# Designed miniproteins, single chains, continued (5), part 93

Each design is a single chain, and the fold is of that chain. pLDDT is the mean over its residues in the fold that is shown.

## One batch from the design tools (miniprotein)

Design m19228
Fold by ESMFold2-Fast:
Structure m19228 (fold): chain A 103 residues (1-103)
Amino acid sequence: APPLPPHVTESAPVAVAAGESRTLTFPVTDAPISSVTFDVFLTLPDGVTRLLGTIDADGTVTIDPAAADHLTLSADAANNTVTVTVTDAPAELAGDYTIRAYR
């Protein structure tokens, strides 16, 4: 991936184990959610990073087809938060989850 521009922010990683179901809530600061695009990344134990999904500024959600049965993404404009729900994570979706916000 190209280097991140100065107005891109990345969350702290949150670990999800294989077989785990978790809801991850990431607060958005500095901008209203309706003006920001979000990418959800998974870093696997081997260090490989995958793009699992995107929430566009218009609220359109796109999820990697390999993750679609286990991953739900939502944006809450009232609380200015992005929520990532992982259900019964297969080994390929176990690892460290991060969100990048593009302002």
Scores: mean pLDDT 78

Design m19229
Fold by ESMFold2-Fast:
Structure m19229 (fold): chain A 93 residues (1-93)
Amino acid sequence: TYLFKVVIEVKAEESDVEKIKKIAESHPAVLAVEGYYDKEKKKIILHMLLSVDAPTLEEGEKKAREAAEEIVKDLEKEGFEAKIVSLELVAVE
């Protein structure tokens, strides 16, 4: 199992933090979500821990990227503009 830290920026208001966190948490690859409103950027910043099962690190990174992209699409479906700003390996289990 590979654990990845993903950061997504979402163009939204401070009042949307809990809704956006719940959308992200609904994805089966998501183990943990922290979210906050950045007043300078005027965006919600999501920090997520993703768990993916893959036979290789390369396939794990691909699955983590696919999961992050699915979360972005789920956010876009609810009317939010979102982008992945970082994706990094943090642990192998």
Scores: mean pLDDT 87

Design m19230
Fold by ESMFold2-Fast:
Structure m19230 (fold): chain A 81 residues (1-81)
Amino acid sequence: SLIEKIRALTEETLARIDDEEVRAYVGILGQEVIDMLRNGESAETIIEKIEKALETLKKILDEEDYALIEEFARRVKEEIE
């Protein structure tokens, strides 16, 4: 299922990240996407949520940490399309 794919992507991404705060952001974003999918939200709405999260995180995180979350978000968006 799509939910299982998003969960797997989240776990795979978390395995590559050592920073606890960055891991928390990935986990939260992954869970929000799963919750939106369970609620029957449209792909467009979920993508908008991801883009808003990335805009916020870009202001908070260092470039290297942001790139990890941006890559995760890119892969999640590809699965939802």
Scores: mean pLDDT 86

Design m19231
Fold by ESMFold2-Fast:
Structure m19231 (fold): chain A 74 residues (1-74)
Amino acid sequence: SVKKQFGINNAKAAITSLQQGDVEGALENLKRAKEAAKDNPEAVSHLQQAIEAAQKGDIQSALSHAQQAIDALS
């Protein structure tokens, strides 16, 4: 449960960073969330897609996938 909450908290921090235009901060938080979520394949898949979208500058796709990862972890 602590590991799950850590994943959720880092994914939420990534969403905040994306909304503020801090792509590098978002990528750091998404990578931390992915490590915390490693036992949840659905969350890992969404976090990987969020990382790839953020790297391409597709902020809307990155936000959508980060939210889906939070849902998978909840």
Scores: mean pLDDT 89

Design m19232
Fold by ESMFold2-Fast:
Structure m19232 (fold): chain A 68 residues (1-68)
Amino acid sequence: SSSSMETKLLGIYSKDGKVHIVREVKITVNGKEREDIIELEFETTVDNEEYIKKVKEILKKSEEEEKK
């Protein structure tokens, strides 16, 4: 028997003062593969929307570099 877990970043966005990270998780257990989409929510401790805007800008640049 063998087990493994792989994750892939699908997207990230901000909503209602929280950062949402969407990941695809592929789990293999005893030769059986399961794929699931998990959304993780992180509460921001910053009062300023400028931080969220900066994070979005960095992520957009990363996305543009990945689309070769």
Scores: mean pLDDT 64

Design m19233
Fold by ESMFold2-Fast:
Structure m19233 (fold): chain A 102 residues (1-102)
Amino acid sequence: SEEELIELLRQDIEAGLERLKELMEKDPVEGIKLALRVIGANADILDVSDLVRFAEMLLEIAKKYKEEILKDKEIVVTLKGIAEVLRGYNPDLAEEILEVLK
């Protein structure tokens, strides 16, 4: 459940992020939406390196499932927004995400 994923990430950030990646690989659009809710619920405990790692996972999923992701206008807008915020921390990664979403 979403609540179990939130708690897992709070107890073990590494294990939580890996579990979110597995879910995004099974269902990219719904998995990204779920992952964003779980990350948002844990924003108080996540540092910049955790957020950059999550963004790297998003890039990998966006490359693998580009056609499926591009069909969902809402998720494309959300991912572009994440990339713009990421410019302040890792501009190269932000540009790679934006390039995939073209």
Scores: mean pLDDT 87

Design m19234
Fold by ESMFold2-Fast:
Structure m19234 (fold): chain A 83 residues (1-83)
Amino acid sequence: GIAEDERLLQLVEQQRDRGLARVRELVAQGDLAQARLEGDLTLGLMRITLGVLKVSGADQAILDRLDALIAETEAEVARLLAG
């Protein structure tokens, strides 16, 4: 149901925030290789969750929100890695 889908989206948002914080920390430490890996893992989890929500028949509004969040996260990771 919608409550479960919204909880999954909240978990994705929380994991995204933690992942981006780790990317920032690794960039600050000069570990660009590990920063890239953490960014890729964060985005991978978001894409997996989007796939799960799609096959579960989640509301299109929730799918659109997660799609937009993935695009924003891709741009943010690219920006952080560019320095």
Scores: mean pLDDT 88

Design m19235
Fold by ESMFold2-Fast:
Structure m19235 (fold): chain A 72 residues (1-72)
Amino acid sequence: SLERVEILRLTYETVIGSTETVIERLEKRYEELKETNPEKAQRIKEIIERNKRSLEILREQLRELQEQIEKL
């Protein structure tokens, strides 16, 4: 049903938004630490890169879902 698909789309949008917020917070923390604590900054950068990869997958899945909705 359209309602189930809309709930799924909203769920993807919510998770994507939350992930973007996490990335923004981590990027700010990275900028704060990169000169004073390079080792912690490097660990944060690795977490950012992992979250960005997850975000790319989620965005692709949302795009596929939106294309399926348009065909209904």
Scores: mean pLDDT 87

Design m19236
Fold by ESMFold2-Fast:
Structure m19236 (fold): chain A 63 residues (1-63)
Amino acid sequence: VTSTNLLTAEVPIEEGESEEEAAERAEKIATDFAHSLGASSTEVVSREVRDGKVYVTVRATFA
């Protein structure tokens, strides 16, 4: 049975960094963390920018 879990990475937008660059960094953090937990695949399910921070949620699949 395939299991899924949602993981959210939160990163502040650094000086000179675009929202896109911060989102890419957050996606990498969430994806790398999911893989460290044994995830076989990840999918980005949401991205939110709030109060100078980027929140990226990925769905991790454990097969």
Scores: mean pLDDT 81

Design m19237
Fold by ESMFold2-Fast:
Structure m19237 (fold): chain A 60 residues (1-60)
Amino acid sequence: SLEDAERGSDGGGALAASEGNTPEAAKVFGQAGYEAGLRGLSPEEATQVGRDAGIAAGKA
């Protein structure tokens, strides 16, 4: 749902910031979490998807 997507995006961004990732990685984090939430994943699962994507972007 939209609410789950928004929660995933917010949680993903906060985690990226707390872990010292670049601003670019933080944006990918939030976007991937938001998209996962829109696909019906739980807020927790959406946050994890965002985190994985952000870490991958930070390494690139």
Scores: mean pLDDT 65

Design m19238
Fold by ESMFold2-Fast:
Structure m19238 (fold): chain A 86 residues (1-86)
Amino acid sequence: AAEKAKEALKKLEEKEEEYGIKMAEADGAEITEENRPSFVQLAREIAEGVEPGLVYPQTEEGKKIAKELKEAGKKAKAEVAKALAA
């Protein structure tokens, strides 16, 4: 049970990084070693269901990626909850 929950959480973290970078790039941001952690953090907040501010993401493509990330986060939370309930 605990092992499956940890695996689901790790997959969520991987998606947060991947989608965070894609969302930033779609919004026209250049990804650097210095700003990468900030964009990953913004992706985590969106995955947790926090609505992004009016400034980010601004592009239609970025907003689409943000919606996909929010759904992925919701699904991952359900998988973690299911694994913990077993």
Scores: mean pLDDT 73

Design m19239
Fold by ESMFold2-Fast:
Structure m19239 (fold): chain A 91 residues (1-91)
Amino acid sequence: MEEEKELELAKEAGVEMVREMLEVEGKLDEYSEEEIEEIGEKVGEALYKKRKELLKDSSLSAEEKQKLFAEEGLKTYKETLEKIEEEKKKK
């Protein structure tokens, strides 16, 4: 139950983060609300899973963990955005 709540909150945070990124890139109006939610939920879930993975790794410094966490978020955002763009081109 607590883990489910954390995952839901992470997905919501991911959606807000993706909206902000798209707005900064001037692309917010190119995506539907449904597409933004899909991208954001995937980013949020990936960040949640990566955080749990990194918390178990005692060999990494706090700075290294922060860097890997940020890299995972950016990677998931870019990959999910590219997949949605490819799907749009097929229509």
Scores: mean pLDDT 79

Design m19240
Fold by ESMFold2-Fast:
Structure m19240 (fold): chain A 89 residues (1-89)
Amino acid sequence: ASPLAKKAAERAIKLANEALKLAEHYGDQETVELAKKFIESAKKAAEDGNVDAVRKAYELAQKAIDALRSGNFEEAKKYLEEAVKAAEK
């Protein structure tokens, strides 16, 4: 795999793990499941060498965490779903 894709995926996975911990703390099972799906999709995109997909997914996941910290669970779920889809492209 590309070193750039690997670094981008590692950053995305770290961010997804932070979202997972926040979602578990609040007891939001849907957000927990979306964060887990995002981790898997980011790993696959990195293995496929798709740097642009991983970078787009990272930006969306970052917005999701900001929304979670603000207590906006609906917006957080939307950004996590978009992040998963971006990693799958």
Scores: mean pLDDT 75

Design m19241
Fold by ESMFold2-Fast:
Structure m19241 (fold): chain A 66 residues (1-66)
Amino acid sequence: MDPLELARQLLEEERQYEKNVEDQIEELRKASGIVSQETVDETEELLRKSMERRREEVEQRVRELL
């Protein structure tokens, strides 16, 4: 597979993953009446940090392909 095409696929998959994480965070915020605000905030922070790490890993792989 062409490295440029693979890089574009990886970046698109990352964008989709980030959208899914943001949607998940929004659902957690809507559930704050059932779950404590502290738990919601902690979970959101963990999800955002996980997303940031994954973004860095994808960017590293893209750089290695190019």
Scores: mean pLDDT 80

Design m19242
Fold by ESMFold2-Fast:
Structure m19242 (fold): chain A 89 residues (1-89)
Amino acid sequence: KELALKAGEYALKGGLEAVKAAKDAKAAALGAAGAIGGIGAIFEAEIGKPSGESAVGAGEAALAGGKAAGSEEAIKYGKLGLEYGKKAL
């Protein structure tokens, strides 16, 4: 679905930005979880499976990673991933 695909793409972007900005293992792990979860949500959306929950979880991880890393860009994309993921539910 369009909303789930966008949510996964935003979570992936946010997660990657959180990993780039991370200065500790916790921020890096949360960013990686957001990125991996975003890829998973994209895959599920592409094959027509429900992916709203996966996208919400990935967006939450990317947002948490962005906050831990102090990355405004990661926070922005994590919030978008969470917002679009909730709309996909």
Scores: mean pLDDT 79

Design m19243
Fold by ESMFold2-Fast:
Structure m19243 (fold): chain A 59 residues (1-59)
Amino acid sequence: MEKEEEEGEKLVEEAREIERRTSPAVAAQHALDKAMEMYSKGWKVAAERLAELAREILR
């Protein structure tokens, strides 16, 4: 659980940095790719957080 939370926060920051350097579309796609990776690991909480972030970026 703690490792999942740490990785989730790191990936959220990474997606936000990509958004600043590129575009919302690129950042949202990156967040969705990471959400799928987290789901495959069984880290559903981190996956949902990243999917929600992608939705917020795209608005």
Scores: mean pLDDT 79

Design m19244
Fold by ESMFold2-Fast:
Structure m19244 (fold): chain A 50 residues (1-50)
Amino acid sequence: LTPEEKQKIIDKAVEEQKKTGEHPEVIAQKFVDNGYSVDFANEVLNAIKK
């Protein structure tokens, strides 16, 4: 993934979390379950927790 593509995915995850109210840790785990790296899942988690 390019840095721009990563940022778009993160922004989308933040928007969806705000819409659903799902726990940030659950969303991060879904990224790992879908084959994304633990590092990327942590980036998503940190973005949501802001």
Scores: mean pLDDT 79

Design m19245
Fold by ESMFold2-Fast:
Structure m19245 (fold): chain A 76 residues (1-76)
Amino acid sequence: SPLEELRAFLEEASKEGEKLSKISKEALEKAYKEYLEKARATFPNMEPATLDHLVRLSLFKPGEGLKLFDQGLLAP
């Protein structure tokens, strides 16, 4: 389902955020732009601002995007 796909996407982004946080802030910024572009293409029916917020949280604060999703704010 689209919600399961979004959750898996946020899990992937969170893992990447944890890895890149040990490298540089510039690497995180680059990954954020790449993941945001991919997310917008994959989830076109999602509100752009909400999708941006989830991707940003997942990369810069690993796990926070998943917490927001799991709290039902974007799930049924």
Scores: mean pLDDT 80

Design m19246
Fold by ESMFold2-Fast:
Structure m19246 (fold): chain A 78 residues (1-78)
Amino acid sequence: NLDNIKKLEEEIERLQKEKGVTGELAHRYVDLAALHSQLGDYNKAIEYLDKAIEAYEKTGDNFGADAAREMKELILKA
């Protein structure tokens, strides 16, 4: 859904400007990656998952980072 993608892109831009790198930002990158994956845009999905992994690592969220890595592995194996 293109409307959901635009909403998440706007939310990500807002979060970056207002809060910097947070777990909330990382979670929004995962949401955006999932939507791009559903559209078959695996290159963008992987790009956003890499951003999510980096954000989770910067915030010390090992669970979030591992979950994002698993999603990336599933896309790469498809």
Scores: mean pLDDT 83

Design m19247
Fold by ESMFold2-Fast:
Structure m19247 (fold): chain A 85 residues (1-85)
Amino acid sequence: SPEMKEIMRQLTVEQFRILALSSETYFNIKKNPEKVDETLKEFEEEVEETLRRMKELNAPEEVIEETKKTIEKLKEKLEKERERA
């Protein structure tokens, strides 16, 4: 449907936002390792806000679950950077 196509377009924007946030968080951890816990908490709050917006757009449950899996993989990678900080 036309509505589904528009939702998918907006969801693509939110997915790119998650990737951008992940990259920004990675650089912030490298720049300020002493603030890694605060930086990771801010990342978690931002990705939760992104998921909230996707749900408000009535994203299909499959898309929400796939996005959650992507977020968890990104969190695991960022937490490994904490171990190196």
Scores: mean pLDDT 82

Design m19248
Fold by ESMFold2-Fast:
Structure m19248 (fold): chain A 90 residues (1-90)
Amino acid sequence: SALTQEELEEIREKVEKVAEEAAAELEKQGISVEELQEMLEEGIKELEELGGDPELIELLREAKKEKSILGAFMTLARGIVEVLEKRYKE
């Protein structure tokens, strides 16, 4: 079944909260934005080789352009919600 507007808003709030918590944890562990960008680049290459979802690959590329860990995770969170809205919203 398709996602309702209320379900999509709940998913958005939860995904953005998880992104904020994940970014805070990585920063607490001393992971740099450069280290995150290297991890994202590796993930992009692996997904391309496996024939992964082109929209997800593009979201990872956009996240890699961000200058902060929080910015990268928020870009991923919002992009995932936009893909869900496009594909599954009534």
Scores: mean pLDDT 82

Design m19249
Fold by ESMFold2-Fast:
Structure m19249 (fold): chain A 81 residues (1-81)
Amino acid sequence: MEVVKVVVFAGEVSEEEARKIMEETRRYYEEELGKLAMVGILSESEEVNELSRELLSKEAHKLLVETGKEAEFVEEEEVIG
């Protein structure tokens, strides 16, 4: 199973903005590119970065459980700023 790991680099963003960016980026990869995506964000906000880590951990576990197999990862970077 192929999964794209995406890290969005953002400056100073709120938790609400970060959630929206992560969701829109995941939707873009899934709907426009036909790829399963694990989307995180790296920002100047520690709270946002912690939220991103928790959400990524949940998605990684969910994908592993659903497939019963190790996912093959490709790394992509996107910059918003």
Scores: mean pLDDT 69

Design m19250
Fold by ESMFold2-Fast:
Structure m19250 (fold): chain A 77 residues (1-77)
Amino acid sequence: SAEELVQKFLEDLKGTKEYIENNPDLPVEVLEQILESAEAAVEKLKEIASGELLQKALEAYKEFKEFLEKRIEELKS
């Protein structure tokens, strides 16, 4: 169901963020691939979810993207 796919997406974002925080030596290329994967996943959710359910996924994705873009920028500095 859409609810199950959104819930898995939220859990995946949380787990991935924890993994990144626990692995400071992850190369920029891996972080960029993680971001692309999250972008692809949220695009798929837009096709199957709507309303508050979709809004929850989009908000979680925005926070995850901001976290990941900040980490990538710090590593490029």
Scores: mean pLDDT 86

Design m19251
Fold by ESMFold2-Fast:
Structure m19251 (fold): chain A 100 residues (1-100)
Amino acid sequence: MEERRERAREFGLAVAQAYYVEKKASIETAAKVGALYYELALNAEKPEVIEELEKIYKEAKEIIKKNPLSEETVKELEKKMEEILREREELRELGFKKAE
């Protein structure tokens, strides 16, 4: 599970970086996209979905290689993505408790 989470995190961060570069998105918007792809990668079970995510990851890495971001920007994206993931988990736990 830990190795899967780490791979999903690296994938999400790469997608966030690529989205920030290609779409000229805000840190918040790029981080939200990264968080979405982190969750998709973490929960993907269908081979066709996994293959599509691997293609996206390769494309994201190529974009980053051609347009490397500053260490500061990468850290801001990572921090914001982690904040979004924590908030989503907290909201799911709160929602579940209220639904009971």
Scores: mean pLDDT 79

Design m19252
Fold by ESMFold2-Fast:
Structure m19252 (fold): chain A 123 residues (1-123)
Amino acid sequence: MITLTESGGGTVAEGGSVTLTGTISGADLSEKRVVWEQQKLGSGFTELLGSIDAATGETRIEERYRGRLTLSVDVANQTAIATLSNLKPEDTGIYYFALEEVDENGALSRLIRGQGVQVTVVA
């Protein structure tokens, strides 16, 4: 069974930064893509922040987060790390990390998502 544990949320001041950590057990991170998503307060939807390929270190960061979102992986410790800087009150929400699972043909079959952590940005 794959277990995802997420940490590093909390209350932060506007203009500050937050570091989120996802830890994976029951699956090898080295061959996975990790996806980071945000759900804003009162929203029923998640929005993509970015993703990182653990095998290559290739990152894809959404335009609105470029220059302030950094993604990394520590394959030896089975962890994925997201740091978001220059925080604004609109960045308040629940942040999720997820693993992409691929089928026998290499196509995306599903995302395995962590429990999420709350980030609150105060002015």
Scores: mean pLDDT 83

Design m19253
Fold by ESMFold2-Fast:
Structure m19253 (fold): chain A 73 residues (1-73)
Amino acid sequence: MDENARLSERLAEIFRRYRAGELTPEQAAEEVRKAMLEEGFSVDEARAPREVTTTVDGKEVTSYAGLGRGKKV
């Protein structure tokens, strides 16, 4: 299966909990890092060209590039 799709699903779950007030920004960032590693992504790979840093309520979150607009596949 598409690893990117599974990671996105896990990130959505983490952000949903964060929005519900179940996680602090620090806990959300920790869960994101854990999810990336568990789905087979390396935090160091995020340093590759085309890494994307997103801000979630003032907290920086690094995502992996290659998502594309509209995600057509």
Scores: mean pLDDT 60

Design m19254
Fold by ESMFold2-Fast:
Structure m19254 (fold): chain A 58 residues (1-58)
Amino acid sequence: SVEELTEFLNKTQSESIKSNKAAILQALKEYVTAEDAYNALLKAGLISQDDLNTLSAL
C-alpha cells in the first residue's frame, strides 16, 4: 500500500532517497496507487528501473 511505501521511505538509509524525501513524500500523497508513485519516482530519477521492477512485483 502507499502507507507501507511512505513508511519505507521514512526508514530508508539511501542517501539519494533521503535528499529527495520531501518531494518523494509529496508524490506519494498525490498518487493513490503504489505503481503510480513508483513510476513517478522513476521519472524523477530517484529510483532505478530494477528497483521499480522489484517493488512492483509485490
Scores: mean pLDDT 64

Design m19255
Fold by ESMFold2-Fast:
Structure m19255 (fold): chain A 72 residues (1-72)
Amino acid sequence: SSKVHFLAGLVIEGIKNNVPVEKLAEAVVKLAKSLKLSKEEVRQAFEIAKSQFPNNEAIDKAEKLALEKLEE
């Protein structure tokens, strides 16, 4: 999905620019809601980002926070 890749791009650029985890998670939630992405599609976007930054703890923390915030 092009929308999933667009969200992955946001995560990748956030990590490259050392955006704080909490701010990155908020940006992900805002974009995911705007694009009407499911939790599974958000997970797919993070998997794409993780492929470029293996073993990056900031991505794992941002994913956890974003998924928690997407829960009703």
Scores: mean pLDDT 86

Design m19256
Fold by ESMFold2-Fast:
Structure m19256 (fold): chain A 71 residues (1-71)
Amino acid sequence: ARTLDHDLAAARARIVAYLEEKGVLDRFSEAAIDLLAERVGDDEFEMVTLLTILASRFDRITAEHVRRHVP
């Protein structure tokens, strides 16, 4: 649905903006960001929490890291 696609695009944009602000966007694969957008949706608190945990534990975050730690 268009609404769902719009919500996912908005979530992805928030994730990208947050990671760019923190200077760690290059550590996240595009597939990882897409999967994170699907998992966190519009929950900004969950987004910040998960991104912080992943960035603190892994030098490179792939879709597999997200699948393991954010099912």
Scores: mean pLDDT 77

Design m19257
Fold by ESMFold2-Fast:
Structure m19257 (fold): chain A 113 residues (1-113)
Amino acid sequence: SELEEIYRHLDEALEAAKKGDVETALQHLVRAVEIAKNLDLTEEQKRYIIEKILAVLEELGKRNFKLTREQLDALIEVLEFGIELAKSIPELEKVRRFLEMTLLGVRGLKLEV
């Protein structure tokens, strides 16, 4: 199912991030986002997807990577999607604010590349 494909891509993104493979991690995150945009997700499914995105971002944040313009664009797409999911769940206001601040920082980095 498409939901199982999203979950597989999120799990593969996390494993790639743990190995320091930024390119593969971002590619899997973008694919998960592209599939998820076409689905009417439940609140539980949205929460799970947000949780997995946050876990990948945490793993990527443990390393000092010099991201390419293309990788920054991929990260922006993932962050914008996470923000839209979080907006639909009032209890995730703090998560939404965190993602918005992260997006602002990534957009700032893109101006320097």
Scores: mean pLDDT 88

Design m19258
Fold by ESMFold2-Fast:
Structure m19258 (fold): chain A 58 residues (1-58)
Amino acid sequence: GAEEDLAAARASSGAGAAAGAASARHNITPKEQAEDAARLGGASEVEVETARLSSVGA
């Protein structure tokens, strides 16, 4: 369920950071990687807020 997915997403936040760093070496487009990471919630809350602020500031 959604609450289980939220718990898994939070548990995966640390793994997501490590996986994100590893993905950088694969020549994946940074734009697509950043959008997918933000959408999946793999990034920290601070990173999500940073993306929001940069969007609003523009």
Scores: mean pLDDT 55

Design m19259
Fold by ESMFold2-Fast:
Structure m19259 (fold): chain A 85 residues (1-85)
Amino acid sequence: MKASNEEKLEILEKNLDSVKVDGKSRAATAIYLAEVYKEKEKARKELLELLKSGEISEEELREWAKTLDPETQKLIEEVIEEYRK
């Protein structure tokens, strides 16, 4: 564990550009759950928590929404609206 942990971290760091930020990986997972498994309520709650904690910004979330299905874009818009209340 201790010795191999450094190797694991170096491998992770090489492609850690997207995984390095826990908030982004959690948001990606929530979006995936909404799109693939239709767990919209869980995704909404998770994304709202990430926005409130500051791990994800509104701008980042909107940028991701541009590449997603219209239903998922609407979900993200609703989350941002709830956050701004």
Scores: mean pLDDT 66

Design m19260
Fold by ESMFold2-Fast:
Structure m19260 (fold): chain A 86 residues (1-86)
Amino acid sequence: MVIVKVTAVFESEEAAHEFAVKLRPILDELGAEVLDAEMEELEDGRVKLVLTVAFPDEETAKAFVERAKELAAKTPGFVSIEFEFL
C-alpha cells in the first residue's frame, strides 16, 4: 500500500470542484481509497484542496500522479499541484 498526499490550489471554488469531480473517475479506475479530503477557501479567493489517498501499489500511485497532473493542467483556474509520498 502506497499513500500519496495531494495539495492543489485553484483560482476559484468552481475550478476546484471541476477538478475534484473529474478526478473521482480516475481514483475509481485505479482502485484508490480516499483517506482524507479537505477544501479550504483562502482569503484572496483561491481554494486549496488537500487529498490523502491510498493505492494498492507504487505503479498505480505513479500512474495517478501523472493523470492528476494532466487533469490539473487542463482545468481553467489551476494554480499549483504538489504530491508527497508518505
Scores: mean pLDDT 85

Design m19261
Fold by ESMFold2-Fast:
Structure m19261 (fold): chain A 72 residues (1-72)
Amino acid sequence: PIELPPLDEEEVRLGAIQYLALERSEELKKNKAPLEEMQKLYEEAVRKVEGLSEEERRALAEELIARALAEA
């Protein structure tokens, strides 16, 4: 088992944004969406994360880390 250092608020925020962007980008790739839609996806992920509670942001960041560890 790998123990990760505790994430600060900015790391949690960035991780949550990255997780939402990753999930949506896989859907857009399947549909052969243009690059401009991929850019909008990142902006939408940022807006969604700003609307989430700290606990919800942390959960998304932890899911991103869990995925990275599973692929390692």
Scores: mean pLDDT 68

Design m19262
Fold by ESMFold2-Fast:
Structure m19262 (fold): chain A 77 residues (1-77)
Amino acid sequence: SKADVVEEMRRVLDFVKAHKDQLSVEQMKQVALDMVARAIAVLGETPEFKEYEKKIKEAKTKDEVLEIAEEFIKWVE
C-alpha cells in the first residue's frame, strides 16, 4: 500500500542519514533512485516521479540527495 511504501522509504532514509559519513554521494543517489523505483512499482508512474529521478541524478552533494529524498517522501504522502 501507499502507507507501507512511505513507511519503508522513511526507514531507508533514516538509515542513510545515520550512516551518511560511511556512504558516497553515488551510493546515496542509488538508494534514492531505488526508493523512487519502488514507489513507481507500487503506485504507478507519473511525470512527477521522473522529475524526482532527474533531481536525484543532478544532485552534487550528499545533503542535496537527502533534501530531494525528503521532498519526494513528503510529496508521496
Scores: mean pLDDT 85

